# Ledger of designs, part 92: designed miniproteins, single chains, continued (2)

Each design is a single chain, and the fold is of that chain. pLDDT is the mean over its residues in the fold that is shown.

## One batch from the design tools (miniprotein)

Design m7376
Fold by ESMFold2-Fast:
Structure m7376 (fold): chain A 56 residues (1-56)
Amino acid sequence: MLSEEEAKELAERARELGEAAVRAANQGDYDTAARLAAESRRLGEELRKAGYEPEL
């Protein structure tokens, strides 16, 4: 299981990737946006597997 420190670090990285994906989509680069969004989703899955459940 992740420590709280590790969970915070992964959550912040996932957020940064999500923001980068939004910027790419706004520029019409949907391939880059999809790739960045997929990486953000992977980090979110790691958080969930570690028992971290961020609420919407």
Scores: mean pLDDT 77

Design m7377
Fold by ESMFold2-Fast:
Structure m7377 (fold): chain A 60 residues (1-60)
Amino acid sequence: SDVKKAQEEIEKARELIKQGDFQGAIEHINKAIELATKAGDRKLLEQAVEVARELERAKR
């Protein structure tokens, strides 16, 4: 399902942030946002946006 795929993309993005792969994290965040939007899952979209905020903090 798009919901399950979006959750997997969010998890992968967080893992890449921990590894310092910020470009890889951006790609997975964008995919999570796309899938969450297609699923109409507002909470999942909010989670994807929060991971993007985590990425911005990690880049400091």
Scores: mean pLDDT 86

Design m7378
Fold by ESMFold2-Fast:
Structure m7378 (fold): chain A 74 residues (1-74)
Amino acid sequence: MAMERRRERLRALAATAGALRGLGDFLERVGAALEADPEEGREAARRGKAEGEARPLEERERVAERARELAAAR
């Protein structure tokens, strides 16, 4: 019982450490992907324009900022 949960905890911690490193790389890849697909970004911006300025980067920045806050506010 406890061993099973402890192993899962260790695996979760290892995955979290990897996820933190992957988060930075993921955000970098997202930026590169947006550059590779500017047409998609334009279409999304057009639709979001109806409700105001919808920027995928802004949304990603919010997610990154929130993750940073959570990491700092352990």
Scores: mean pLDDT 57

Design m7379
Fold by ESMFold2-Fast:
Structure m7379 (fold): chain A 61 residues (1-61)
Amino acid sequence: DFLRAQLDEWLATADSYSPEELEMLLGLLREVLKQLEAAGADPETIAHVRRAIEALEERLK
């Protein structure tokens, strides 16, 4: 729940960030995803992080 709430908060404020700040956030989320996959985290949590990454990548295009 905490990770999902944090991701939702970041996405809600993403339009307020500079492209550089969004790139930094993407880097952090990609690292989190890598660690969650390596740890065998819940599929729902992994899917949520992947969707957040995709949404932020779309905002940078």
Scores: mean pLDDT 77

Design m7380
Fold by ESMFold2-Fast:
Structure m7380 (fold): chain A 97 residues (1-97)
Amino acid sequence: MEERQRETRERAYEEAREEIEKRAKEIGARRAVASAYTAARLIFVASTLEEPERARELLAEAVGILRAAADLAREAGDEESAEEAEREAERIEAALR
């Protein structure tokens, strides 16, 4: 992986994890995870409107968010949401290779 894409993904993961944990305290873990998944999907759509270099940055950000959502869904006992988020992250990551 390119260093820039890896850094973007790692930063997005850490930021998303913190935001999901914060939101989970307010609205519950399942809703917080669903919100993060929706945000990642919107970033994916935005990437289709951008030039290739910027699109790759947005896709890396979406992967980071989806992986954070998957981990927190699994921690909350929501395996179905975790698997859905992991599958989407794998799809996007495959498109980056």
Scores: mean pLDDT 83

Design m7381
Fold by ESMFold2-Fast:
Structure m7381 (fold): chain A 66 residues (1-66)
Amino acid sequence: DKAKELAKEALKKIKEGSDPKEVAKLALEGAALAPDPEQAGLLNTASTYALRGDFKKAEEALKKAL
């Protein structure tokens, strides 16, 4: 699923210390493509945490979306 691949890419970007806005963008793109509303909600939550600089909570939300 494309949403899960975007979530995995966002997780990789967090581990690499990438820009919070780039992580948030990948999570939002995943949310838009997610067929499941619960998965979409988790990806939106991950985007919000990434924008706040809370990468630990962003990572947890991304993992739950998988």
Scores: mean pLDDT 81

Design m7382
Fold by ESMFold2-Fast:
Structure m7382 (fold): chain A 83 residues (1-83)
Amino acid sequence: EEKKKLVEEARKALEAGDISRAVENIMRALGRPGLAERYRRIFDAAEKAATSPEERQALIDTARNMIDSVEKILEEEEKKKKE
């Protein structure tokens, strides 16, 4: 339940343009708070270094792919709970 909320918050953060918050929330959804803090700092630094729209879009695409991958993992977990 809490993991699903973190995935939803990650999607909302990304749609709002907050890439680092999106990545932080998705790592927390995986149950890895230490990685959440680390990835937040990495993406924060990468976004500051991204001076072109193309580089910024690459960061957004990366974060979106991370969200999609984690959501798929959580959906598989829910399917296995019914077996």
Scores: mean pLDDT 79

Design m7383
Fold by ESMFold2-Fast:
Structure m7383 (fold): chain A 68 residues (1-68)
Amino acid sequence: MSLSEMVEQLLAEGLPEVPLAKFLVGDQLDLSPEEAAKLPLEVQREALETLPLSPELRERLFRAIEES
């Protein structure tokens, strides 16, 4: 299963977008979700862009972080 498919499944099962996005950024940068949340939005966006996610999922997760 691809990372994109796994993320889509978790969202379909009711996992909140913002905690999931912060977890993915933290995992990519070897940080906790709390530490990832303190990073500049530009750095958080770049971390999501390095993940093998569909463009639509990437945009959705970034918008969730930006709005929080």
Scores: mean pLDDT 79

Design m7384
Fold by ESMFold2-Fast:
Structure m7384 (fold): chain A 78 residues (1-78)
Amino acid sequence: GMEEARRLFEEARKLIEEAQKAEKNGDYKTASELYHKAAELYRRAAEVEPDPELQAQFRKLADHYENKAKELEKKYKE
């Protein structure tokens, strides 16, 4: 429900902050892994969110950070 969605959203947000720090330090592998994990949490938040507008927003965030993880993966895999 709403409470679970809010908790998942906050956990994802904290992982994004951690991923951004790793990315800034050139640790693209750690950043990619953290962005991927955050995207999964945003996707789960969307699944349990009752508000259709928030559900759509969470799905957009999941897609955005999943793509970010894939771009960073290309950087550290040469």
Scores: mean pLDDT 86

Design m7385
Fold by ESMFold2-Fast:
Structure m7385 (fold): chain A 68 residues (1-68)
Amino acid sequence: SAEFDALVAAGDAAIKAGELAEKGGDTAAAKKYYQQAIKHYEEALAIEPSAEVQEKLAEAKEKLASLQ
């Protein structure tokens, strides 16, 4: 669905932004982007079950946890 696709794309964009912030040493910004990615992936999964998105969500949570 268009809504599902948009949420996954938003999550993917947030992950890339978080990775860029993390590489730049901005841990606070990285945390915010990973939190945004988690939210978008959770919203996508509420629309449709997806093993791929479930894996992306797990990875996003691991990235966030590594910064806490």
Scores: mean pLDDT 90

Design m7386
Fold by ESMFold2-Fast:
Structure m7386 (fold): chain A 91 residues (1-91)
Amino acid sequence: MLSDAGKGAIAYSEGKYEEAIEYYLEFAKKSTGIAKAIALINAGEAYEKLGKYDEAIELYEEALKIAKENKDEGTAITAEKKLEEVKKKKE
């Protein structure tokens, strides 16, 4: 059976960004650590597709904090790059 994160990924691939956000945020709410950070990054990417850059920034900042607390360098680098990219789009 697909997780909420899996359902979010399918919704995102189909261009259903609002549905993708709902699934990813429900998964994040029930998750901790790296799994939560990844779900927040995915929800932030969906917010970017909707032009909601402030919401994407908030989720990427939370994901970066969680990744650093869990010493996951890969997820932290991903969140930092997403923050750099979204801030350029907002300007």
Scores: mean pLDDT 86

Design m7387
Fold by ESMFold2-Fast:
Structure m7387 (fold): chain A 79 residues (1-79)
Amino acid sequence: KVREALASGNIDEAIKLAEEELKKNPDNPQAYIDLARAYLQKGEFEKALEYAQRALEVDPSNEDAKKLYEEIKKKLEEL
């Protein structure tokens, strides 16, 4: 699954799987979190932040999404 692809360094596969998951379940905050992590690992911080924000729009109480949003935002603020 997406997390296994990310752990194995298969970022493009992780993105593809997460996008497929979103097409089946658009209300799934985990799919947005997985996309945010994939883009963060790819170095596309602005896109990663956008997906982390979308995860929080779906589930504002999601701790993983909050931590990920803060991490990405910190990286962008360092620039």
Scores: mean pLDDT 81

Design m7388
Fold by ESMFold2-Fast:
Structure m7388 (fold): chain A 61 residues (1-61)
Amino acid sequence: SDATVEELLERYREEIERMKTLPVDEQERRALALYFELLEREGVPEEVVVRIMKRVTELLR
């Protein structure tokens, strides 16, 4: 589980870094898109997606 979280954060590192350069409203749209991509396209369990999104939110602060 933790290894999966770290691997997925690494896969999306560049996108997360780009999100930091965007206005807050666009960061929110990109974060929502990432949530659905992880959940629906990557098939990541919702519990893991929630953990990833908490980490993403911390990185954007």
Scores: mean pLDDT 80

Design m7389
Fold by ESMFold2-Fast:
Structure m7389 (fold): chain A 95 residues (1-95)
Amino acid sequence: EIEEEAKEVLEELEETKEAIKEGDIEKAREEIEETVEEIGELADAIDEEDKEKARKFLLEAIGLVLRVIGNLEAGDLEGALEDVEKLKEFVEKTA
């Protein structure tokens, strides 16, 4: 179910935001990397309805994940937080 998978992604992204706000870069990186698996499950759920939409969703979502990771590695916590918010909005709009 798309709504259920989207909820799991959103919950993991909220945990990522909390780790970033705490300045725990290692935890934030672990949380965002774990979110990749849930994004894959959400993409699979979308693929059952629309294969092209699922492909576009997966590419955009993974691109945003890579931006979060890049900003965390650079120590740009504000940039990482902004990218997590963009990913949350994208997931909410897609589901």
Scores: mean pLDDT 85

Design m7390
Fold by ESMFold2-Fast:
Structure m7390 (fold): chain A 64 residues (1-64)
Amino acid sequence: MSAAQAAAINAALDAYWTNEARLDAAQRAEAQALLDRVVDPARSDAEVVAARDALEAFLKAATA
């Protein structure tokens, strides 16, 4: 795992757990699917960063 992947995974996990209690069941399912993309070891650094950005954008919209 690269340093960029590790940083993106840590940021995604922190964002998810910080917001998890504010999400309904459907929003948790979508956030979990996005988080699974961040932690997928087959993904490139760019794909992991894009997945983190997508998760953060989703959480921001869901908790607005």
Scores: mean pLDDT 81

Design m7391
Fold by ESMFold2-Fast:
Structure m7391 (fold): chain A 68 residues (1-68)
Amino acid sequence: STVEELLAELRAQVESVPGLSEEQIEYIEGVMRFALRYLESQGLSPEEMRERASAATAQLVADVLAEQ
């Protein structure tokens, strides 16, 4: 599945970020799985899904790290 392949790449990127807890990593993975399924349902190409998901993941990581 394209979604699971992209999610595995995103998970590796998220796990490389210092300061994230295991629970925060799991939360980000869950959000991104739903986001990738949505993008797939809209008929986006794997390349477009990767670009959008990568940007969204970076933003979500930043938001999680900024929380109290």
Scores: mean pLDDT 83

Design m7392
Fold by ESMFold2-Fast:
Structure m7392 (fold): chain A 71 residues (1-71)
Amino acid sequence: MEEAERKLKEAGELSGNEKAYELGKKAVEAALAGDFETAEKYAREAMELLKDNPEAAKLFLEAATLAAKAA
């Protein structure tokens, strides 16, 4: 869980996009709670903000994968 949060923070820092970090954090929290519909909605919004930054997008996907495994 701490690892997923760390990767989300790094994705936000690399992209310089605080909104993407906030949306990613909400997506991870929803996934951990088993609310995959809400998680998918926030994840899509975050990925749209990160589409021009592949390194940040990779960290976001790694965080989402860790959250899904923990759920």
Scores: mean pLDDT 73

Design m7393
Fold by ESMFold2-Fast:
Structure m7393 (fold): chain A 77 residues (1-77)
Amino acid sequence: MAEADAAIEKLREAGRQAGVTDEQIDFAVELLRRLAAAGYRVEITRIEVSDDRLTVHLRVTGADGEYELELVLPKAP
């Protein structure tokens, strides 16, 4: 729970600073919340900021194993 909340806050801050829209940030946040609710441990391992996008690297750990996911959030025009 606490780790997912920290990941969500980090995502919101990075998204706002990168110029990602609130709608895109909320979509990504909802995805993290759903993974946590499904019993997965979700961590942000890396955030990369580009001129046109924000790339968020996630580690998702569950009973079936550990996965690396990448979320690409385009910057607002």
Scores: mean pLDDT 79

Design m7394
Fold by ESMFold2-Fast:
Structure m7394 (fold): chain A 61 residues (1-61)
Amino acid sequence: DRVEALIAALDDPDPAVRLAAARELGRIGDPRARPALARAAKEDPSPEVRRAAAEALANIA
């Protein structure tokens, strides 16, 4: 499942991977990603990842 793989990628040690995962989850808009994106938006050490996760959350129905 692509969405499950992208949710797992939000925990990747590479911030570039987490950033790409957050953006792709926002593009897909699957509500399964909401809890993981909410955590990333609040707690990710990278400001860019936090912003991308917050934007992705806004795109989820």
Scores: mean pLDDT 84

Design m7395
Fold by ESMFold2-Fast:
Formats: structure tokens, sequence, C-alpha cells
Structure m7395 (fold): chain A 58 residues (1-58)
């Protein structure tokens, strides 16, 4: 599924940014949240994308 592939690519890119730009505690929390978002998108199409947009826009 191209949607899931693109979501994984975005999650991996955002995890790279978190690894480089955040303190260890904030980084761990951000990475965990990104993986949760990916899982949610796989289980419920659109739900992970909505959460990701909220994180990026808020």
Amino acid sequence: DERIRRMRELVEKLKELAEKGMDPESKAAAIARLEEIYRLEVERPGEGERLLLRLLGG
C-alpha cells in the first residue's frame, strides 16, 4: 500500500530529526509517539495521518 509506505517514510524522516534536535527524554517520547501514529494508520486508515497533522500543525 503506497499510503502506508509514504507514512513509514515520513515517520522515519521525523525520527531522524528528533534524534538530531531533541534532548534524550523528549526524543524518546517523540519517537514513541511517531511509532504509535504509524501503527494507528496501519490499523485505521486516516487516523494516524490526522494525528501527525495535529502534531506538525500545533
Scores: mean pLDDT 76

Design m7396
Fold by ESMFold2-Fast:
Structure m7396 (fold): chain A 88 residues (1-88)
Amino acid sequence: EEAFKKLKEAETLLAEGSRLLDQGRYDEAARVFREAFQKAKEADEIAKSLMEQGKIDEKTAREISHKATVLATAAGLLYAAAEWLKSQ
């Protein structure tokens, strides 16, 4: 529940950040992408904690961690792009 909520929050922030990038609002986009990265990392940590507590199985934890890694990677790359575009 909580982990999936954090993943959805990260996805929403990635979409918002991309919209801000398209508008040339690079500082705001970078901030939103950093928040997306944080939400994705929180989802991964929650999944790991729940697996260690025996509340979810290893396959479910792996699925959440994989999606969290993809979202965190995308957020990091988009953050770098926003900072690069700001320097142009």
Scores: mean pLDDT 85

Design m7397
Fold by ESMFold2-Fast:
Structure m7397 (fold): chain A 56 residues (1-56)
Amino acid sequence: GMREELVERAESLLLAEYGGKLGPEEIRRLAEQVVEELGEEVRDDEKMLAKAREML
C-alpha cells in the first residue's frame, strides 16, 4: 500500500545516511516514525532527513 511504499523509501534513504551508526531495526523504526509524522512529505528527501534528525 501507499504507507508501505513511503516506509520503504524512508528506510532506503535512512540506511544510506545512518546505516553505519544505526542498526536495521532502529532504521526501520525511524522510517515508520517519520512516515507517521510527514506522510507524503517523506518524498521530500530534505524534509525527511531533517525530521529523522529531530527524532534522534
Scores: mean pLDDT 82

Design m7398
Fold by ESMFold2-Fast:
Structure m7398 (fold): chain A 84 residues (1-84)
Amino acid sequence: KAKEYVKEGVKLYKEGRYEEAVEKFQKALEIDPNNAGALVMLSSALDKLGRREEAYQYRQKAMEIYEKDPKKYLEDVNEVAKYL
């Protein structure tokens, strides 16, 4: 499930294992491309790796999703917060 990959990615991110976190967030997006929380976390992990331009693109995609569906923002924040 996409939720399981987000949880694993957040754990790896907290451990400073950013490249592995990127892989988990990408897997979550393969299952649910509209998971803006995964897009935000992927952007953050890429930024930590110095991949700033890629991070910016994923952040923009997340913002576009939240502009179209503000309820999605609350759902994604609550989902990620469960693992923080």
Scores: mean pLDDT 79

Design m7399
Fold by ESMFold2-Fast:
Structure m7399 (fold): chain A 83 residues (1-83)
Amino acid sequence: LSQEMINEILESLYYMALSVTEIAIENAERKGDRKALIEALQEGIRILERILKQAEEDNASEELIKEIQEDLERYKKKLEELK
């Protein structure tokens, strides 16, 4: 695979994971269930950390790596605020 193709695949996986995580967060907030919200954030962090590791191993674009890192920091901060 070319680096361009690898970047496109990783970007697609990242956007899909981000979308699913945001939906899970919205559903948890709609329920008013703090435990469900914490679980949604923890699962999102786990998925994004795995994608970040894969992106770094496959030498993905610096821009993509930065975006994943920024979303991870955002979710981690939100999780800490819920303690």
Scores: mean pLDDT 85

Design m7400
Fold by ESMFold2-Fast:
Structure m7400 (fold): chain A 74 residues (1-74)
Amino acid sequence: MIKLSPKQEEAKRELLELVDRLVEALARGDWEEAKKVLGRIQELIRELYREDPEAAEQIAREIEKHLLERLAAA
């Protein structure tokens, strides 16, 4: 288990919140909001991979798991 920096932990929290917003936007059929939220998720993940690919991979796996759990509950 890789110990994340405070900045990486903050980015992970933001990504988890963005995933929740994405699922809600998709459930409402709000494609404009979903597109904006997805763009922000992709940008943050790209930044994490650029700085620390190993930590980014760990965060990406946690985000993917959260997204799949939210979609299964929707």
Scores: mean pLDDT 81

Design m7401
Fold by ESMFold2-Fast:
Structure m7401 (fold): chain A 91 residues (1-91)
Amino acid sequence: SSTEIALKTGVVLIAGESTAWVNKRMAEKYNAPEEVREKIEELIKRIEELRERFKKADLSNKEELEKLYEEALEVTKEAAELEKELLEKMK
C-alpha cells in the first residue's frame, strides 16, 4: 500500500540521516580531507531535500512515494559506503 511505502521511506530517511551525522563526526576526528567533508555535506543536503519532498508528498500517490523511496535508498546506500571507507582509513 502507499502507506507502507511512506513508512518505509521515513525509516530509510532516518537511517540515512543517522549515518550521515556519524560520518560527519568521524570526519572531524579523522581530520578528513576537504573532498570527503564536501561529500558528507552533499549527502546531508540531499537527505534534507528528500525529507522536504516527503513532507509535501501526496501520500495517496504510489508513483511519487516509490520514487522518493528509491532516491532515499540510494542516498542511504551512498552514506553507508562512505562510512565503510572512513572506518577503513581510521585504522
Scores: mean pLDDT 82

Design m7402
Fold by ESMFold2-Fast:
Structure m7402 (fold): chain A 114 residues (1-114)
Amino acid sequence: DEAKKKKAEELTKLGQAYRNQEKYEKAIEYYEKAIELDPDYKEALFNRGEAYIELEKYEKAVEDYDKVLALDPNDALAWANKGEALKKLGKYEEAEKYFNKALELGYTGAKGLL
């Protein structure tokens, strides 16, 4: 359904606009609407994960990055961001593996993420 895909893209862009205003909960509302229309829309899943990190909802961020990596296992940023969320959860050994994978895929700064 092309109309649903276009609407998901539009909703994701609205979520990004709220994210740019640091209105993370509002951004998540729009990403959730996009994901409901297109559950495999990688950009909405990735952006919702980033917004969850900003709100310190690290377990939810990990779940969204898991879905991103299932869709695109070569997404170096998703490997790095999942590593960051795992580090915030105190899962340092697991986080290290995710940062190393991100670096292998050409991401820079993975070890420096807080």
Scores: mean pLDDT 88

Design m7403
Fold by ESMFold2-Fast:
Order: C-alpha cells, then sequence, then structure tokens
Structure m7403 (fold): chain A 115 residues (1-115)
C-alpha cells in the first residue's frame, strides 16, 4: 500500500496508464459501494467529489477509464447497473455522469435483446 501518486507511478512503469489515471483520481474524495442481488446482478454506486476545476478535469478523465473497466467486468459476467457521479462545481463531471448512465442503460437493453 502506497500513496495514490506512488501507486500511479508504479502502474505507469508497468504499462498500465488507464489504471494509473484511476489511482490518481483516488487523491480526491471517492467511494464505491457494491451490492449483489439474488439474480447475480452487481450494482455499483461510485461517488466522486472534486474540490476545484483542475481536479474536476482530472476526475472526468479517470471516470472515463473507470467506465471502460465496468464494460470489461460486464463482459466477464458482472453486470453493473448504475454509475452516479457527484461534484460540487464540475459541469464536466455532470456531463460524463449523464453519458455513463445512458451507456449503462444501453448495455442493459442490449442484454435484453440478446436474451
Amino acid sequence: AGTPAEVAARLEALGEPESAALARASESVASVVGRLDADGRLHYEVFVAARDADEAAALGEAVGHFFARLRELEERGIRPSRLVVTADSAEALRALADEAEARARAGEDEIRLLA
């Protein structure tokens, strides 16, 4: 266990820039709550708070990488239902939250069409 900056530097050295961006996002106030329902559906709620506009821009990028990770988990049989992003002043994070919810909804519809 290291600081978020130390973890990010190590991940970059290992050729994992997407994971490094997510590690840097953890320097902000962030929490993740997961719940598993009786049907094996995994529900994620991710809370991210930005303190200023520069941090909000960095978090917006990291949220994009996190959303790509959620799609990878869905391909492995984990079905995230929702991503919720909160920000004190970041319009960019609101736009990304709206896009993430729309994409999660589209994925659920695709699963219904394939079933």
Scores: mean pLDDT 51

Design m7404
Fold by ESMFold2-Fast:
Parts: sequence; structure tokens; C-alpha cells
Structure m7404 (fold): chain A 87 residues (1-87)
Amino acid sequence: MVEKQIKEAEEGGKKGAEEAKKLAEEHRKKGDEEAAKLAEEAAELFKKAGELAVEAIRRGVSEDDPLAKEALEALGKAYELYEKALK
């Protein structure tokens, strides 16, 4: 069970980062530096959220743990920046 949860967290973070990085590259090709920067920041936060989620799962922490809270905050911020980059 834990191994599957770790794999899902790793894959989720990696997929989010790859999609955001692809969006950044598309904006750079169009000369939209501002949108490219937002997408690039989102990619870093998706990667961070995935890494923090993996660590939280490995430690068996509750949702109230600071580590789990930081993972959720990073994920939320990544989505906010990604949505801004889509416009």
C-alpha cells in the first residue's frame, strides 16, 4: 500500500511538472516571457509538492502534520500559477 502511494505521488508531481514545463516552452516560442515564467514556477512547485508528499507518506504523518500541510500548500500554489500561465 505505502509503495503504491509513493509511486502515485512521484508520478503526479512529475506529470504536473512536465505539463507546466511544456506550457512554459510554448509561451517562450510565442515571446510571452511573463506566462513562461509563471509556468516554470508552477513546474518547480509541482516537483516540490510531489517530493514533500512522498516524504509525508514515508513517515506516515497525518494531514495535520506540517510536512503534509506544506505539500498541500505547494500543490495549491502550483495550480494557481499554472492557471495564470494558461491565459
Scores: mean pLDDT 80

Design m7405
Fold by ESMFold2-Fast:
Structure m7405 (fold): chain A 83 residues (1-83)
Amino acid sequence: MSLVEKVRKMLAEGVSPEEILKFIVEEIRKNPDDMELTIDAIAALAEVVDWEIRQRKAEMERLRKEHPDLTKEQIEALVEARR
């Protein structure tokens, strides 16, 4: 199973992006000279980043509906405070 396949499975199982990032970093740390693993890790990071961007957009949209008087910066700060 490739690192990308493992990350896709972890995302589907609801593992947090933070835990997935820690997992990727530890795999690279164990094999720092493995270029194939590094390339797979970059692809896996792209999957995590895309998922997190989509989740963050959905959360910001929910917060804007609840707090239409808040600025974008205030909504972003509220999202960050929950992470």
Scores: mean pLDDT 76

Design m7406
Fold by ESMFold2-Fast:
Structure m7406 (fold): chain A 61 residues (1-61)
Amino acid sequence: SDYGKGVDVLAGRLASLEIAGKESPEALEQARQRAEISTKKQKELRDQSVKDSDKVWEERR
């Protein structure tokens, strides 16, 4: 449950980059999108693993 800590760190980095790197806002958006996709990918892999485990468990019970 370090949710708040992670969000604060990300927000701080975003603010700093927005001030210093205003010349490349697209890079900031790409970084955020990549992090979001990575998180979704992890959830997908976990769900798939659970589903595969359920099949094996039901089959080999």
Scores: mean pLDDT 65

Design m7407
Fold by ESMFold2-Fast:
Structure m7407 (fold): chain A 81 residues (1-81)
Amino acid sequence: MEEAEKLAEEARRALEEGDLEKAFELAVEALELDPGSELARKVLREVADALAKAGDKELMLEAIGVLIRAIGDELEESGEV
């Protein structure tokens, strides 16, 4: 969890600096470590929006896919998704 929060915080800095690819990579790794990280999900959502504005549709769709999977992991109660 601490590692995921650290990555999410670094992703937010990269996003603030305009490094969308780095922000995407760091936010994805944070969510892979902790799908429940609210900060990582928030940053990745902001990265997806920024990628959409930049016209990078492929990375935007990857970010959305990661977000959907992270939400599914939080809903593990049903055993399926």
Scores: mean pLDDT 77

Design m7408
Fold by ESMFold2-Fast:
Structure m7408 (fold): chain A 96 residues (1-96)
Amino acid sequence: IRELVLEIADLLKKAYPDDPTIQEEVDRIKELAEKDPVRAAREAMGLVIQLAVRKGDEELAKEISKLYNEFIANRDDPEKVKEIVEKILEITKKLL
């Protein structure tokens, strides 16, 4: 899932080049992905939820929050974690 987290981070970094808070958070997530990819995925999902809320897409924010809760419940299941992060990557592409 490290590669999936890095793809999400790169998409967010490109979409918000003039937002220093998002740039800093993305760089932190990238660093974390090298050390703890599961925790990095959780942080990336949290950032995507915040961005969906900022855009006023309440339904998308709820969908991502539901996936976030499933991620937390299944964090010890590598296949389920990968499946959830793949869904978040696709949602992130649509959000941007």
Scores: mean pLDDT 82

Design m7409
Fold by ESMFold2-Fast:
Structure m7409 (fold): chain A 110 residues (1-110)
Amino acid sequence: NVKQIIEQIKKMSLNEIISLLKSYNPNLQYEVVDKEAFGWDWITDTNKLLVITNNNVGGTIIMYATLNGLENERFAYTFYINEKGNIYIGKKKLDSNDAFTIKIMEEILS
């Protein structure tokens, strides 16, 4: 259940999250970065971020998610997980109950 995994990651370290996600999708790239090295001062919750990338189409593009109303379309997003297990796309913190967050996690876990 994807919702259970989203709640579980909130209780995990970034290295534990990497191990979990790699067990589902080893083809993605996972990197822990210091937010100051990337100039992401808008992320105030923690000092470190997990950045997820798949190194296809356009360099730093991370993943593809299928969205409702855009069936058969794939969107590439840069997304981050902080040390508290909060998920971000760009500057937006995602809600764990958001259908979009669930679809992104389903794509990573497939």
Scores: mean pLDDT 64

Design m7410
Fold by ESMFold2-Fast:
Structure m7410 (fold): chain A 62 residues (1-62)
Amino acid sequence: ETIELIDKLREAYEAGDEKEVAELEEKLAKMLGLTPEAIRKAFEEIGAEEAAKELKKIASLD
């Protein structure tokens, strides 16, 4: 489920697991029609918790 992967990405960011972060960014980018760079930028600019909320909003759109 996309929402579960978004939560896992947030947890990986908070844990500092760079490998898991990179793998989940690639996977979620493909699922959401984004780039891994756009996801990384959101997490860096607005923080992991808020970025995860924004990704969940995108995932809930038709």
Scores: mean pLDDT 80

Design m7411
Fold by ESMFold2-Fast:
Structure m7411 (fold): chain A 69 residues (1-69)
Amino acid sequence: SADESRERAREAILEVRPDMSEEEAERIATGVVTLLESGFSEEQIVQFLVKEGGLSREEARRVVEAARG
């Protein structure tokens, strides 16, 4: 479900960015799920995570993997 995907993405974001607030991680996780549901490519979602989350490309790929389940 979208709720499960969002929770997995939020957890993965906080694993790689433990300095990030839970509220910010939830916001970014919601963005990831929205982009996945809208059919955006993995590369586009990685770019979103790099820009909005300050993640490296490798960390961003891990978050996308977690969101997919």
Scores: mean pLDDT 86

